# Designed miniproteins, single chains: the designs that were tried, part 101

Each design is a single chain, and the fold is of that chain. pLDDT is the mean over its residues in the fold that is shown.

## One batch from the design tools (miniprotein)

Design m3739
Fold by ESMFold2-Fast:
Structure m3739 (fold): chain A 56 residues (1-56)
Amino acid sequence: MDREIARKIAEQEVEAVRRGLMTEEEAFEDAVETAVSRGVPRELAEEEARRVLEES
């Protein structure tokens, strides 16, 4: 559940990077903070954001 939420948030941020709206660093920070605000543990949010950005 939490991992799925973090992954979907990170995927949305990656789309913004692809469109030139933000840097990968900004996308990582936004994804982590958004997931944490939704109740995802910070460590899990960071892990999923890193994984999604690396896969993209």
Scores: mean pLDDT 80

Design m3740
Fold by ESMFold2-Fast:
Structure m3740 (fold): chain A 81 residues (1-81)
Amino acid sequence: MARARVYVETDPEKADEAFAQIERLAAEHPAVVEVRRTGPNTFEVLVEAPSYEEALKAAREVAERLSQIPGVKRVVIGPLP
């Protein structure tokens, strides 16, 4: 199994509302295995797939949808450390 992380930064004032929408999106996407709140307005979404290419594809789909959530300012895709 391969993994990728999607890092999300929101407006501080909209962080709680954005978090609820991020969690809802994550629950609906089969490749999402975890959502973490890493700071007051920063979040991390972990995706897992059988191959690195599939994990990156899933991460890109998730990142695209996350970027459309009101209050989301930045979305960055990265591998697991």
Scores: mean pLDDT 82

Design m3741
Fold by ESMFold2-Fast:
Structure m3741 (fold): chain A 100 residues (1-100)
Amino acid sequence: GPELAAEEARIAANRDGLRKVADRTEELSKQAKEAGLEDIAKLLENVAKRLREMADGAPSAEDLALVLITLAVASNIAKREGHEELAKQIEELADELARL
């Protein structure tokens, strides 16, 4: 019925959103690695992997919270090390996740 179709569409939209954020997070991880920011690159790589796993399964509020905390940590490290643009891009990823 209409309720089931709406719920399935919402879940499908959330999965596509998670995959898009994972792709962007992986790209930022590559940029961090090229800049020699290995700790940030590893944090972002772990976020991308978790987001893909969530998109392929059932995402939990706990999984989303851990991803958001990890992005906040990565952003704070980037700011501390003077990489303001990278920090802003990481914050934009967190905002996109919060809108799903």
Scores: mean pLDDT 82

Design m3742
Fold by ESMFold2-Fast:
Structure m3742 (fold): chain A 61 residues (1-61)
Amino acid sequence: RDVVAITVTVGDKTATVLVPADWPEERRKRLEEAMKEVIEENPDLSGQEAAELAVRRVVAE
């Protein structure tokens, strides 16, 4: 299994996403930051929805 879990908690909301283990460390750190940003910008989204948007944002970079 070639994936790692990234988990971010903001307030009472927790989001977890699985990403390829071969992603550079810098990209994984950027994803953690992006997940936090998306949760803070979109309080009406579930943690899972926020995580999915954050992954799309990071992949587009």
Scores: mean pLDDT 78

Design m3743
Fold by ESMFold2-Fast:
Structure m3743 (fold): chain A 62 residues (1-62)
Amino acid sequence: GAAEGAAAGAAAGRAALAAGQSPEDSGKVNGTAGYEKAVALGEDEEAADRAAMGGAHDALST
């Protein structure tokens, strides 16, 4: 679901930062991981887009 995609994206972004990648490159990894997780859960493109959006919203809200 969207929450699982957002969590996967956040974890991937943190790992990329720890590996020495820039915040911009880490953001790309974050979005890709969220999309891939949503697709792996059997969700369509619309649900994958919501997962990416949810990750951004949660980052701004917390």
Scores: mean pLDDT 62

Design m3745
Fold by ESMFold2-Fast:
Structure m3745 (fold): chain A 61 residues (1-61)
Amino acid sequence: SEQKELEELKKRVDELIEKASTNPDPELARAIALIGAAVLAATSKNKKVRDEILKYAEEKL
């Protein structure tokens, strides 16, 4: 389901942000997290899921 896919991808974005935050350069850490979130969003064939995941990552950073 769309909701289940969103919850799974949001969890993966959370894990990605946590890992990226270990980078000593905060600007580079942010860039890595945003690029990674875009790649995760691109794995979905559903435009609404992609848009929500990108928005979620931006708002959480």
Scores: mean pLDDT 84

Design m3746
Fold by ESMFold2-Fast:
Structure m3746 (fold): chain A 60 residues (1-60)
Amino acid sequence: TTEELRAQGGKAFSAGNYEEAAELFEKAAELARKEGDEETAEQYESMAKIAKSLAEQQKK
């Protein structure tokens, strides 16, 4: 479910696995959009962007 993907993304984010967190949040956003929940999808997309930015910073 969307909630399960969000929870997994949150765990990955807390562990510093930002690349994995970004992927999980992107999947959660896709499911939310399919369910017609645009607000939740936008929130998850924002979380994915933050996680991607942090993952890029870790590479440098």
Scores: mean pLDDT 80

Design m3747
Fold by ESMFold2-Fast:
Structure m3747 (fold): chain A 66 residues (1-66)
Amino acid sequence: SAEEYTRKGEEYYKQGKYVEAARYYAKALLLDPRHERARRNLGRLLREHGDDPAVGAQLQPLQDAA
């Protein structure tokens, strides 16, 4: 579920694994584009680490869906 993917993203974020965190937040938002916590957590991640191309690449499925 979107909630489960969001929780996995949060655990990776706590571990400093930002690429994996971005991937799971993106998966959550593909299932539920309105998931507030996933949107907020991804926004923070992109503000802090969005300059990393590996992080940005995890968002391609969301851009393709738009």
Scores: mean pLDDT 82

Design m3748
Fold by ESMFold2-Fast:
Structure m3748 (fold): chain A 63 residues (1-63)
Amino acid sequence: SLKMKILKLLKKYGKLTVGELAKLTGQSPATVSRTLKELEKEGLVERRAGKYVLTVEGAELAD
């Protein structure tokens, strides 16, 4: 799933922008942004200084 791909990419790279995630996943920025918003609502990612990072819960699911 795109959610799991994003979590694993954030685990590997630490912090990524929407644009970086779009390039790495081959998805549009709009699709990635929507998916990140859902992951943020689920408590799995948070936005810091224009980049997204895993929460503790997100890191546990990424492994």
Scores: mean pLDDT 87

Design m3749
Fold by ESMFold2-Fast:
Structure m3749 (fold): chain A 58 residues (1-58)
Amino acid sequence: MNEEIIEKLKKEGLERAKAAKTLDEKLAAVAEMAAELAAAGVPKEDVQKAALEVLNEA
């Protein structure tokens, strides 16, 4: 898998999640990141892992 794409989208997703004022906005930011990863061809397992990592860091 292209690790560079995952790292870039995780960084952007984390920045959006940290800027979120509510839990719903934070979840929306993570969902958008997950959709971008899936569109880039990242496997479901790695998308789920990235989403969890961003949620834990934000």
Scores: mean pLDDT 80

Design m3750
Fold by ESMFold2-Fast:
Structure m3750 (fold): chain A 68 residues (1-68)
Amino acid sequence: GAKEELEKALAFLKSIEGVEAEQVGDDKIVAKSTLPVPKQIGLVLRLIGDFPSLEVSIKGNEITLTAK
């Protein structure tokens, strides 16, 4: 379910060098990336593919994952 995907997504993001991730409330993760743009795009595509119960939103270098 979305809650289990949030926990897995948080652990995954925290394992990536250049990414700082934190859970905000019960349904959201906010991650800040220092990755180059091509690597950030690759990361976002991976998040969309691996966590289909989560909505992925990007604003500059900030990636937000929200439970559907």
Scores: mean pLDDT 83

Design m3751
Fold by ESMFold2-Fast:
Structure m3751 (fold): chain A 96 residues (1-96)
Amino acid sequence: SEELLEGEIHLALGVMAEALGDYDTAIKHFEEAIKLLEGKDKELVAQAYVSLARAYLNKGDYEKAIEYARKALEIDPDNPEAREVLEQAEKGLKEK
């Protein structure tokens, strides 16, 4: 669908923004990707949640990073990237 393509474009734009250190722009694109992909592609939604969690982790927002990593794990329980982000975010929260 058009929404699937648009969602994939937002995922790509979010990844590019994250690579440039623009976490606020990355977050907006990942949130839009989730809205467009939700109910249409479970795997891409999980990927978007992992990316969103990582962006929040890089901003030092450990609580939101944990929230979104857990959402990714609800979709894909064995996702190694989601597990890694969750562990890093929980450690960051505990050390503050």
Scores: mean pLDDT 89

Design m3752
Fold by ESMFold2-Fast:
Structure m3752 (fold): chain A 71 residues (1-71)
Amino acid sequence: DQIEAGIEVSLADLARAPEAAAEHGVDAVLAGLDRGIEAARKAAEAVPEHREALEALAERLRATAAALRAA
């Protein structure tokens, strides 16, 4: 399942966002999160069977981006 595998990879990357921000800089990680949010939203529109999971992923990405912007 390509969508499910993509969600798992995105969640793993999200869990490592603080380390990535420390290593590569907050701006680089924020740009990656913004691209991930856009991709998840587009996928949610295209694949109704995974809409709820993809919307939840987009929300987690948005929350992480907001936390990094506030730091």
Scores: mean pLDDT 73

Design m3753
Fold by ESMFold2-Fast:
Structure m3753 (fold): chain A 88 residues (1-88)
Amino acid sequence: DEALAAEIDEALAAGDWERARELAREALEREYERLKEKYGEEAAELYREAAEYALEAELARAAGDEAKAAELFAKAKEAFAKALEAAA
C-alpha cells in the first residue's frame, strides 16, 4: 500500500517512532500474508526479516547511529535478495 508506506515515512520523518512502529507492524502483517499466498512461506519470512532490519536501520539513523544503520541496511538488502530468490 503506497499510502500506508507514505504514512510510515512521514511518521519516521516527524520522529513519531511509536506510530511508525504501529503502522509498520500493520503493513508487515498484511504484506506477509499476501506474499505467503503468492510466493510461499519461505519468501514471505525472508521479506519480513528484511523489512524488520530496514525499520530498525531507519530508527538507528534517526538516533544518530549511522554505523548501526548501515549494518542493518546491509542485512535488510541481503534478506531481501534471498526473498526474491525464494519467490522465483
Scores: mean pLDDT 78

Design m3755
Fold by ESMFold2-Fast:
Structure m3755 (fold): chain A 57 residues (1-57)
Amino acid sequence: EIEELRRRIAELERRIAALEARIAAETDPQQRLDLEIELGVLQIELGVLKLILKKLE
């Protein structure tokens, strides 16, 4: 269970990094805002998962 949680955190961090790169390259203001909203949601999820991992360790 802990190893699965670590895997999910690592995958989510990779997805966040990829999304940040997409935002940096995005020239459409509406698409950029949509991507920024998605990034915010993923960052909240990452924070929650890291707190759960800290509790389990």
Scores: mean pLDDT 84

Design m3756
Fold by ESMFold2-Fast:
Structure m3756 (fold): chain A 87 residues (1-87)
Amino acid sequence: DLVERQVRRAEEALERGPEEGRRAAAEAMLVAVKSGRVDELLRAARREEVRRMLEEIRKQAERAVELTSEDTEEVLELMKKVSDKIE
């Protein structure tokens, strides 16, 4: 399943570092928002840290998709800019 693979990739990326984990979670959430499978993605996350990152990123991903019709890469760049302002 695409959603399960995206969650697994985010969990693996988190083991490499928090920035890698955050980026993989953002990519997974962006795919889920575009496909309407956000609830499935959140349910598939087994690790609390990954689920919390996905919940934070969800708001940015929904806003980014609303603001642009660009492809996944363009939306991901927009999400990164929004995330960089949140400290």
Scores: mean pLDDT 68

Design m3757
Fold by ESMFold2-Fast:
Structure m3757 (fold): chain A 51 residues (1-51)
Amino acid sequence: MDPSRPFSDWVLDQQILYMHEEQGLSQEEIAKRLGISVSTVRRRLRRARRD
């Protein structure tokens, strides 16, 4: 795993959190909007919410 992330990775985690928590989008809808897998959205969302 690469522990060094660009600032854009943090922004992506926050964007996913905002879409899920504030906009009420499902993990699948977020995946569609961002062009990533549902598994990636779920992993990033859980990390962002717990951190």
Scores: mean pLDDT 72

Design m3758
Fold by ESMFold2-Fast:
Structure m3758 (fold): chain A 67 residues (1-67)
Amino acid sequence: SAKDEAIALVKELQERGKISEEEAKELIDAINAGDVEKAGDLLVRLLARGKISGEEAQKLGRALGAI
């Protein structure tokens, strides 16, 4: 499912050291809750902090149906 794809990508970002375990958990919790607004806000924050690339943010946003 799109949700499973989004969660897998978040876990991969954590494994690569790009985001913290805390950031990954917060994002996964938002995805599981279907809270697209919160998930989107978290992605914008990660992108603004230089923790993820624009391509990674776009892929996550697409999986969430936000793009």
Scores: mean pLDDT 82

Design m3759
Fold by ESMFold2-Fast:
Structure m3759 (fold): chain A 80 residues (1-80)
Amino acid sequence: TKEELLKEIEEIVNKMLSASKEEQEKLRKKLEELLGKIAEKLSPEKQMKLSELFVELYEAIENKDEEKANELLKEMKKIV
């Protein structure tokens, strides 16, 4: 379900925030696959909003901003 995919995305994001650089590369690929699976289940309008949130999410992960990353994950859940 979309909810199960979102839960897995949340778990991957939290792992990335504390992971080594090598582990982040593997987790990033998995995150991209999961986001793609969710996007396929959404309307074009929701896909656009998800894409915008995804860009901000990656920025938060790069900045190690755990609070912002979790805020963005909650916003993604609202549009799915």
Scores: mean pLDDT 80

Design m3760
Fold by ESMFold2-Fast:
Structure m3760 (fold): chain A 69 residues (1-69)
Amino acid sequence: SNAEKEKIRKEVRKKLRELFDSLTPEQRQALIEKAKEKPLSIEEVARFLKEMGADEKDINEILELIKKL
């Protein structure tokens, strides 16, 4: 339903904010610079964050939520 999809979108936004806040300054800077170079898909962002050593569990939770949209 549209209400369920909206709840998932809100949860994705919340998790993305939490993940961004949990990043090191170096990880945040690298992601910002990558995003300035070209628009990134959520999957590209997730892959880049995994390569930088960000929390794989948090990344996987976000990807799992997106698959439900």
Scores: mean pLDDT 76

Design m3761
Fold by ESMFold2-Fast:
Structure m3761 (fold): chain A 69 residues (1-69)
Amino acid sequence: MHMVDVEIVVPKEAAVEVVQLIFRNGGYLKSMRTLPDGTVRLIARVPESAVPELKKLAEENGGSLRILP
C-alpha cells in the first residue's frame, strides 16, 4: 500500500474530525499546529486511497488538502 504525506489546513472546529478520519484510514499525524488565524495545520502520513475522502472533508469545512512531495 502506497503512503503519502499530506498537508491539511482546516478551521479549529474541523480538526478533531480530520484527525479521526486519518486514524480510521490507517494513517498517522506527523505534526499539528494552530495558526494565528484560528485554523489548524496538520501534516499526516496516509494511504493514497484515503486522500479523496480527506480532501472532501477538508474542503467541506472551508479548508484545503495538498499532497507533499
Scores: mean pLDDT 85

Design m3762
Fold by ESMFold2-Fast:
Structure m3762 (fold): chain A 82 residues (1-82)
Amino acid sequence: AYDEAIKLMNEAWSLLTDEQRKEAIRLALKRASQLPADADPVTLLRAFAEAMVEASKDLPEETRKKVQELLDKAIELYEKSL
């Protein structure tokens, strides 16, 4: 489950442009700064996934849907691996 979650995260990441990847990191850091210091790993992963989806908003609709689907699956598999 963990290895499959990482694979899906990497697939979603590969669909982003370099500029969208930079924006995803910026947004993820902003979201993480708003969370409690003791936030659980799943909450942190969700914040990063949400940042990637937001950064991908300028991609074609079908590609944006694929990014969302890959990230949703990755989070589900990661939660089940805990």
Scores: mean pLDDT 81

Design m3763
Fold by ESMFold2-Fast:
Structure m3763 (fold): chain A 69 residues (1-69)
Amino acid sequence: EEEEKAFIERVAQMAADGIAGAHRLAGRTLTPEELDAVRKQIEAALRERKDEPGFREAYRIWRGEATAP
């Protein structure tokens, strides 16, 4: 469970960072509050889909590979 939670949090953070980067390229800067809200929305969506085959496969792949710099 904790590993699954960590995976969800990691994916949500990466996705939120990507969205923030895209907004910056478009000339808009997300506030820390907006960025946190986006991350939480992604976390909620991932938790709802945690039993989906695609999510389960991504989680297994993530467990087999540590995050590289």
Scores: mean pLDDT 73

Design m3764
Fold by ESMFold2-Fast:
Structure m3764 (fold): chain A 68 residues (1-68)
Amino acid sequence: ALTPRQRQILRLLRGGGRASAAAIADLLGISVETARRHLDALAERGLVERLPDGRWRLTPAGEAAAEA
C-alpha cells in the first residue's frame, strides 16, 4: 500500500505536473534524500518516471492513483 507521503507526492504531480526531488522535498518539508527514496519506490511501482532533465512526472497509472 502507498504511504500518506507517497500519496502527497502523487497529488503534487497530478495533472501533468513536473518537479525535481529538491522541489518536492521543499514543498513537503522533508529532506531531499527522503523525497528521492519515496520517488524511487513510486517509480518501482510504475507510478512516476524520471525525465531526461532530472524532473519527475506521473505515469498514467500514477495519475489514476493520485485521483483515488
Scores: mean pLDDT 86

Design m3765
Fold by ESMFold2-Fast:
Structure m3765 (fold): chain A 59 residues (1-59)
Amino acid sequence: GFAEELVREMLTGGLSDEEIRALLDALGMSEEEKQAVLEALRAGDGETATELIARALAR
């Protein structure tokens, strides 16, 4: 799905933390949600990052 593809690009695309935050901000995610996604990505936990983005988009 969309969230899975986005997380794949964030993990493999060489994007900076600032660039990732800007993309998540464009999706309407809160500061807390953006921070949680960044922490999951830094940990290499793409599944958690995907779930967080999918939950935010479902609202």
Scores: mean pLDDT 81

Design m3766
Fold by ESMFold2-Fast:
Structure m3766 (fold): chain A 130 residues (1-130)
Amino acid sequence: SVEDLVRQLLEALADPNASIDEIIDLVKSLPEEERKRLAEELVELLESSGGPPLHPDKEVTLEVLKKLLIAGVLLESEELVRMVLRRVKEVLKDPEEQEKFFKEVLELLKGRVPEERLERLEKLYEEVFG
């Protein structure tokens, strides 16, 4: 059952058509210990692959990065969050587009995670983009 949830989450993270709500529900369904292991595994896999994936279609890349960023916040992995934010900075060179992307992520997480977690995400954003 837990292994099936992890598999479904990894499939949804790789699928540009999977919904953000599906990612949130799958992460929240995982026990805390499995969330920690998954966070460590995702960081290792992404580091070994040269970071979060780049698709030839910029919009597909941004949707995957949005899902990975949301997953990183829900998994409480600051390392995964920083890694994804650095890739967003590479893909989005315009500060206005960067801010729009970040505001969309905050709106998707608002009410779904504690306020303290959103404040921490904002500090990580400032570290990478400030």
Scores: mean pLDDT 82

Design m3767
Fold by ESMFold2-Fast:
Formats: sequence, structure tokens, C-alpha cells
Structure m3767 (fold): chain A 67 residues (1-67)
Amino acid sequence: MVSIEEQVARAMALLESGELFNGRPLTREFIAGLSLEEQQKLAEFVAEKAGVSLPIARAVVLAYAAS
């Protein structure tokens, strides 16, 4: 079982890894510029690629967008 803290760490690591989303590297600036609908799609991408739950991925993406 993966803890909430470990899932958050995995999601954050993916967002900071330089992974491409829609052909552009993930940066805080890029994430902050996304619409709520695009942030939801990014959360789905993070959940699937990092192997974390969707609610955790959504929380991390929203935190990054709000920073």
C-alpha cells in the first residue's frame, strides 16, 4: 500500500521530471497557465503515469497551479 505522502512525492517528482504534456515540458509556469479543464486532464495524466490515485494527482496539480 502506498501512503498519501508517497503518492504526493511521486506526483511532484513527475511534475518536476521534465516530462512532456501536450508536447511541452512540465513547469510550474506552464501548469499555472492551464485552464481548470486542462488541469483536470493533467491530473489524469499524472495519476496514470506516476501510478497514484486521481484525487491525490488532482490535489498536487491544483497546488502547483495556485503557487
Scores: mean pLDDT 78

Design m3768
Fold by ESMFold2-Fast:
Structure m3768 (fold): chain A 74 residues (1-74)
Amino acid sequence: MDEAERRGQEAMARFREALLGTAPTPELRAIVERYLAGEPLTPEELLALAAALRGNPEPWLQDLADSLEAEAAK
């Protein structure tokens, strides 16, 4: 494993943990799991995930919430 591969694996594990930590309901957890699996989300699901992320003050989660809201608006 080179540094880039390790960084990618660590980033994905951290990303998954943070997203699951912000999903307080089974419905939001299902949306997070589908998002992490690369499945398409509806605009409603994107907005629900973004709203959950807004509860977390981490800057990168706020950036992700902004991105999800922009995608839902298309």
Scores: mean pLDDT 72

Design m3769
Fold by ESMFold2-Fast:
Structure m3769 (fold): chain A 68 residues (1-68)
Amino acid sequence: DEQAALDASGARGEATRKRILEWAEKGKEYIKNGDTSKEAKLAITFYKIVTGEVDPGEAGRELLEVRA
């Protein structure tokens, strides 16, 4: 029961990390292309989070603004 929950949590964590990295790769391409669309801003923010350029708390607030 507990072991199954830990395994499921670990798998979910890996899937979430991969998804964040995919968005970060998109952000890298958007920076390279100079894209300023709402999607580009979102992806670029994920890239900055992954590279440590911005505090995750501040980046999270900016992501909410972009999605709003």
Scores: mean pLDDT 65

Design m3770
Fold by ESMFold2-Fast:
Structure m3770 (fold): chain A 109 residues (1-109)
Amino acid sequence: MENYKKGLEAYRQKDYDKAIKYFEEALKENPSAEVYMFLGDAYLAKGDYDKAIEYYEKAVEIGGPDNVTALIKLGVAYLKKGDVEKAKEYFQKAIEIDPNNENAKKLLK
């Protein structure tokens, strides 16, 4: 929990390198879909879309295939990488699980 909180504070301050360091330490203490998602968020913010995708995939792997938040994040990472077809696939999966998800609907356009 300590490293997770420090990672969140660093992320909030936009110190993505520091956030990654603390989230990696938090992951060693207790792997969770939430920590993997924040690692993905930090790499996405740095423009490392391949690493962001890897961590969001880990979030889906341990959080379950119906993790709508991780599916949307995967779609955004693929969209930023330029893979529009993969992005649409993940946004569509998110809508299938949560049909009222306005964020996923907006991103599918």
Scores: mean pLDDT 81

Design m3771
Fold by ESMFold2-Fast:
Structure m3771 (fold): chain A 68 residues (1-68)
Amino acid sequence: KKEEIKKLLDELIEAIKNKDFDKVAELSQKIAELDPSLSDKLREIGGLVLNGKYEEAIKLVEEVKKEI
């Protein structure tokens, strides 16, 4: 379970780097389904992406990855 979430978080970082917003939304939903406790952090990441703060969004994904 935790390994699957880490894999999805890595894919989320790549989706953000590629500005693939459909993939960002898809991966965020999958991660929230696997671990609902991450929902607030995923919303924060989504807000950063919407505001064009991609580097900050990536850093937050990396921090979440350390928590699990």
Scores: mean pLDDT 83

Design m3772
Fold by ESMFold2-Fast:
Parts: C-alpha cells; structure tokens; sequence
Structure m3772 (fold): chain A 62 residues (1-62)
C-alpha cells in the first residue's frame, strides 16, 4: 500500500474512534473530507470507512 493511502486510512480510523467518544461537528466534517480524498485514491477502502462512519453517526445521532 502507498504511504499516503495508509496515512489517510489511519487518520480516518483515529478520528472515527474520537468521534465515537466525543462527538463534534468539526470531527464529522474532517472525516467526510478525508473520505472524499480517499475515495479518489482507493474507492474500496473509502467505501468500507464510509460505512463505518455512517454507523458511528447513527450511534451518536449527529
């Protein structure tokens, strides 16, 4: 895997965990932007993370 893709995936996963613990609109927007960047580079991973993102949003209802 390319270092940039791995870095984006790791950052998105970290932000998702932080969002689950402490919800904020800023974190939601940051995750969304990261996923859009990742979708251009690796659409399959972006899709998996987007599904996780939607699960977290449903859990926090924000």
Amino acid sequence: MEAEIERLVEEARRLLEELRRNPSEEKIQRIDKLLKKLAVLDPERAKELAEEFNRVLREIEE
Scores: mean pLDDT 79

Design m3773
Fold by ESMFold2-Fast:
Structure m3773 (fold): chain A 60 residues (1-60)
Amino acid sequence: SLSEKELILRLIALQLRKIGLEYDLELLKKQGGSQADIEAIEREIAALDREIARLEAQLA
């Protein structure tokens, strides 16, 4: 188990990474990136969402 401070800092780091990936995804879609590259970023965002949800559940 993470301490409350460690859990909060981890959540902040994961949220910042997610924001960066969402920005990259929008750029790829706008610039006509490959479907494979789009799907790779979408999978990374989905993995981050699962980890965020897992850590948020520890605060409940």
Scores: mean pLDDT 88

Design m3774
Fold by ESMFold2-Fast:
Structure m3774 (fold): chain A 73 residues (1-73)
Amino acid sequence: SKFDELMRKLIEEVRELLPQVKDPALRAEAEEVIEEAERALKDPNTPEMERTKILFRLLAVLEEMRLEIRRAE
C-alpha cells in the first residue's frame, strides 16, 4: 500500500538523521516511533486509524529532528 511505502520512507529518513540528534529525549522518542511503525508494518491487522496516527507521529518527530539540526547550524 502507499501508506506502507510512505511509512518505510519516513523510517529511513528518521534513521538517517538520528546520529545528528544530540537531545537524548528526542532520540528516545524517535526510536520508540520507529519501533511502533515497524510493528505496524509487520501486523496486517493494525487498524488504518492507528497506522495513520503512527504516520503523523513519524512526520512530527522528523520535523523536530530537522529543527534541532537547523538550530545547531
Scores: mean pLDDT 85

Design m3775
Fold by ESMFold2-Fast:
Structure m3775 (fold): chain A 63 residues (1-63)
Amino acid sequence: SLETEIAEALANIYLGLADVFEKRGEKEKAIEMYEKALQILESNPGADPELIEEVKKRLEELK
């Protein structure tokens, strides 16, 4: 659906920011961006469950 597509696009923006912060060594900012992406994805039942699991795993590795 359009709502799912918009949500995934927004989540991808946060994931991109998380990657940038992680590469800069800004761990706390990276965690914040991953958490925002995860909240968006988990709030949308049409979101890719593999992507949700990947983000959860990445967050666990950073904490």
Scores: mean pLDDT 83

Design m3776
Fold by ESMFold2-Fast:
Structure m3776 (fold): chain A 59 residues (1-59)
Amino acid sequence: MVTEAERKLEELIKKYNLKSLEELRAKAREDSELQRYLIAVEVERGREAADKFVEEVLA
């Protein structure tokens, strides 16, 4: 199951060629759109499940 926020977050991860959660967090500091969708996914799933989702997208 993929939400709109998850789809947008995955799209931005691929667009910026991000390789890790650390890179994602650093990029989110610079990009308000990326930060907004990351926060939305964390709110929807909880922090641990959101981190797992990002790791799966990065794999």
Scores: mean pLDDT 79

Design m3777
Fold by ESMFold2-Fast:
Structure m3777 (fold): chain A 55 residues (1-55)
Amino acid sequence: MEELIEEAQRLGVRAALRGHEAEASRLTRETVEAIKAGDLERARELLEQLRRLAA
């Protein structure tokens, strides 16, 4: 759980640095909420979106 939150935050920062500040902020928040709720499938989908945004 802790590692997933850390990864989401790192991806969010990278996406923001690439010019997607508002989208990165929203996706990071949604990802962290999904992780805390134990919704691993939704968390994985949101992490994939963050990875694409950070690429």
Scores: mean pLDDT 81

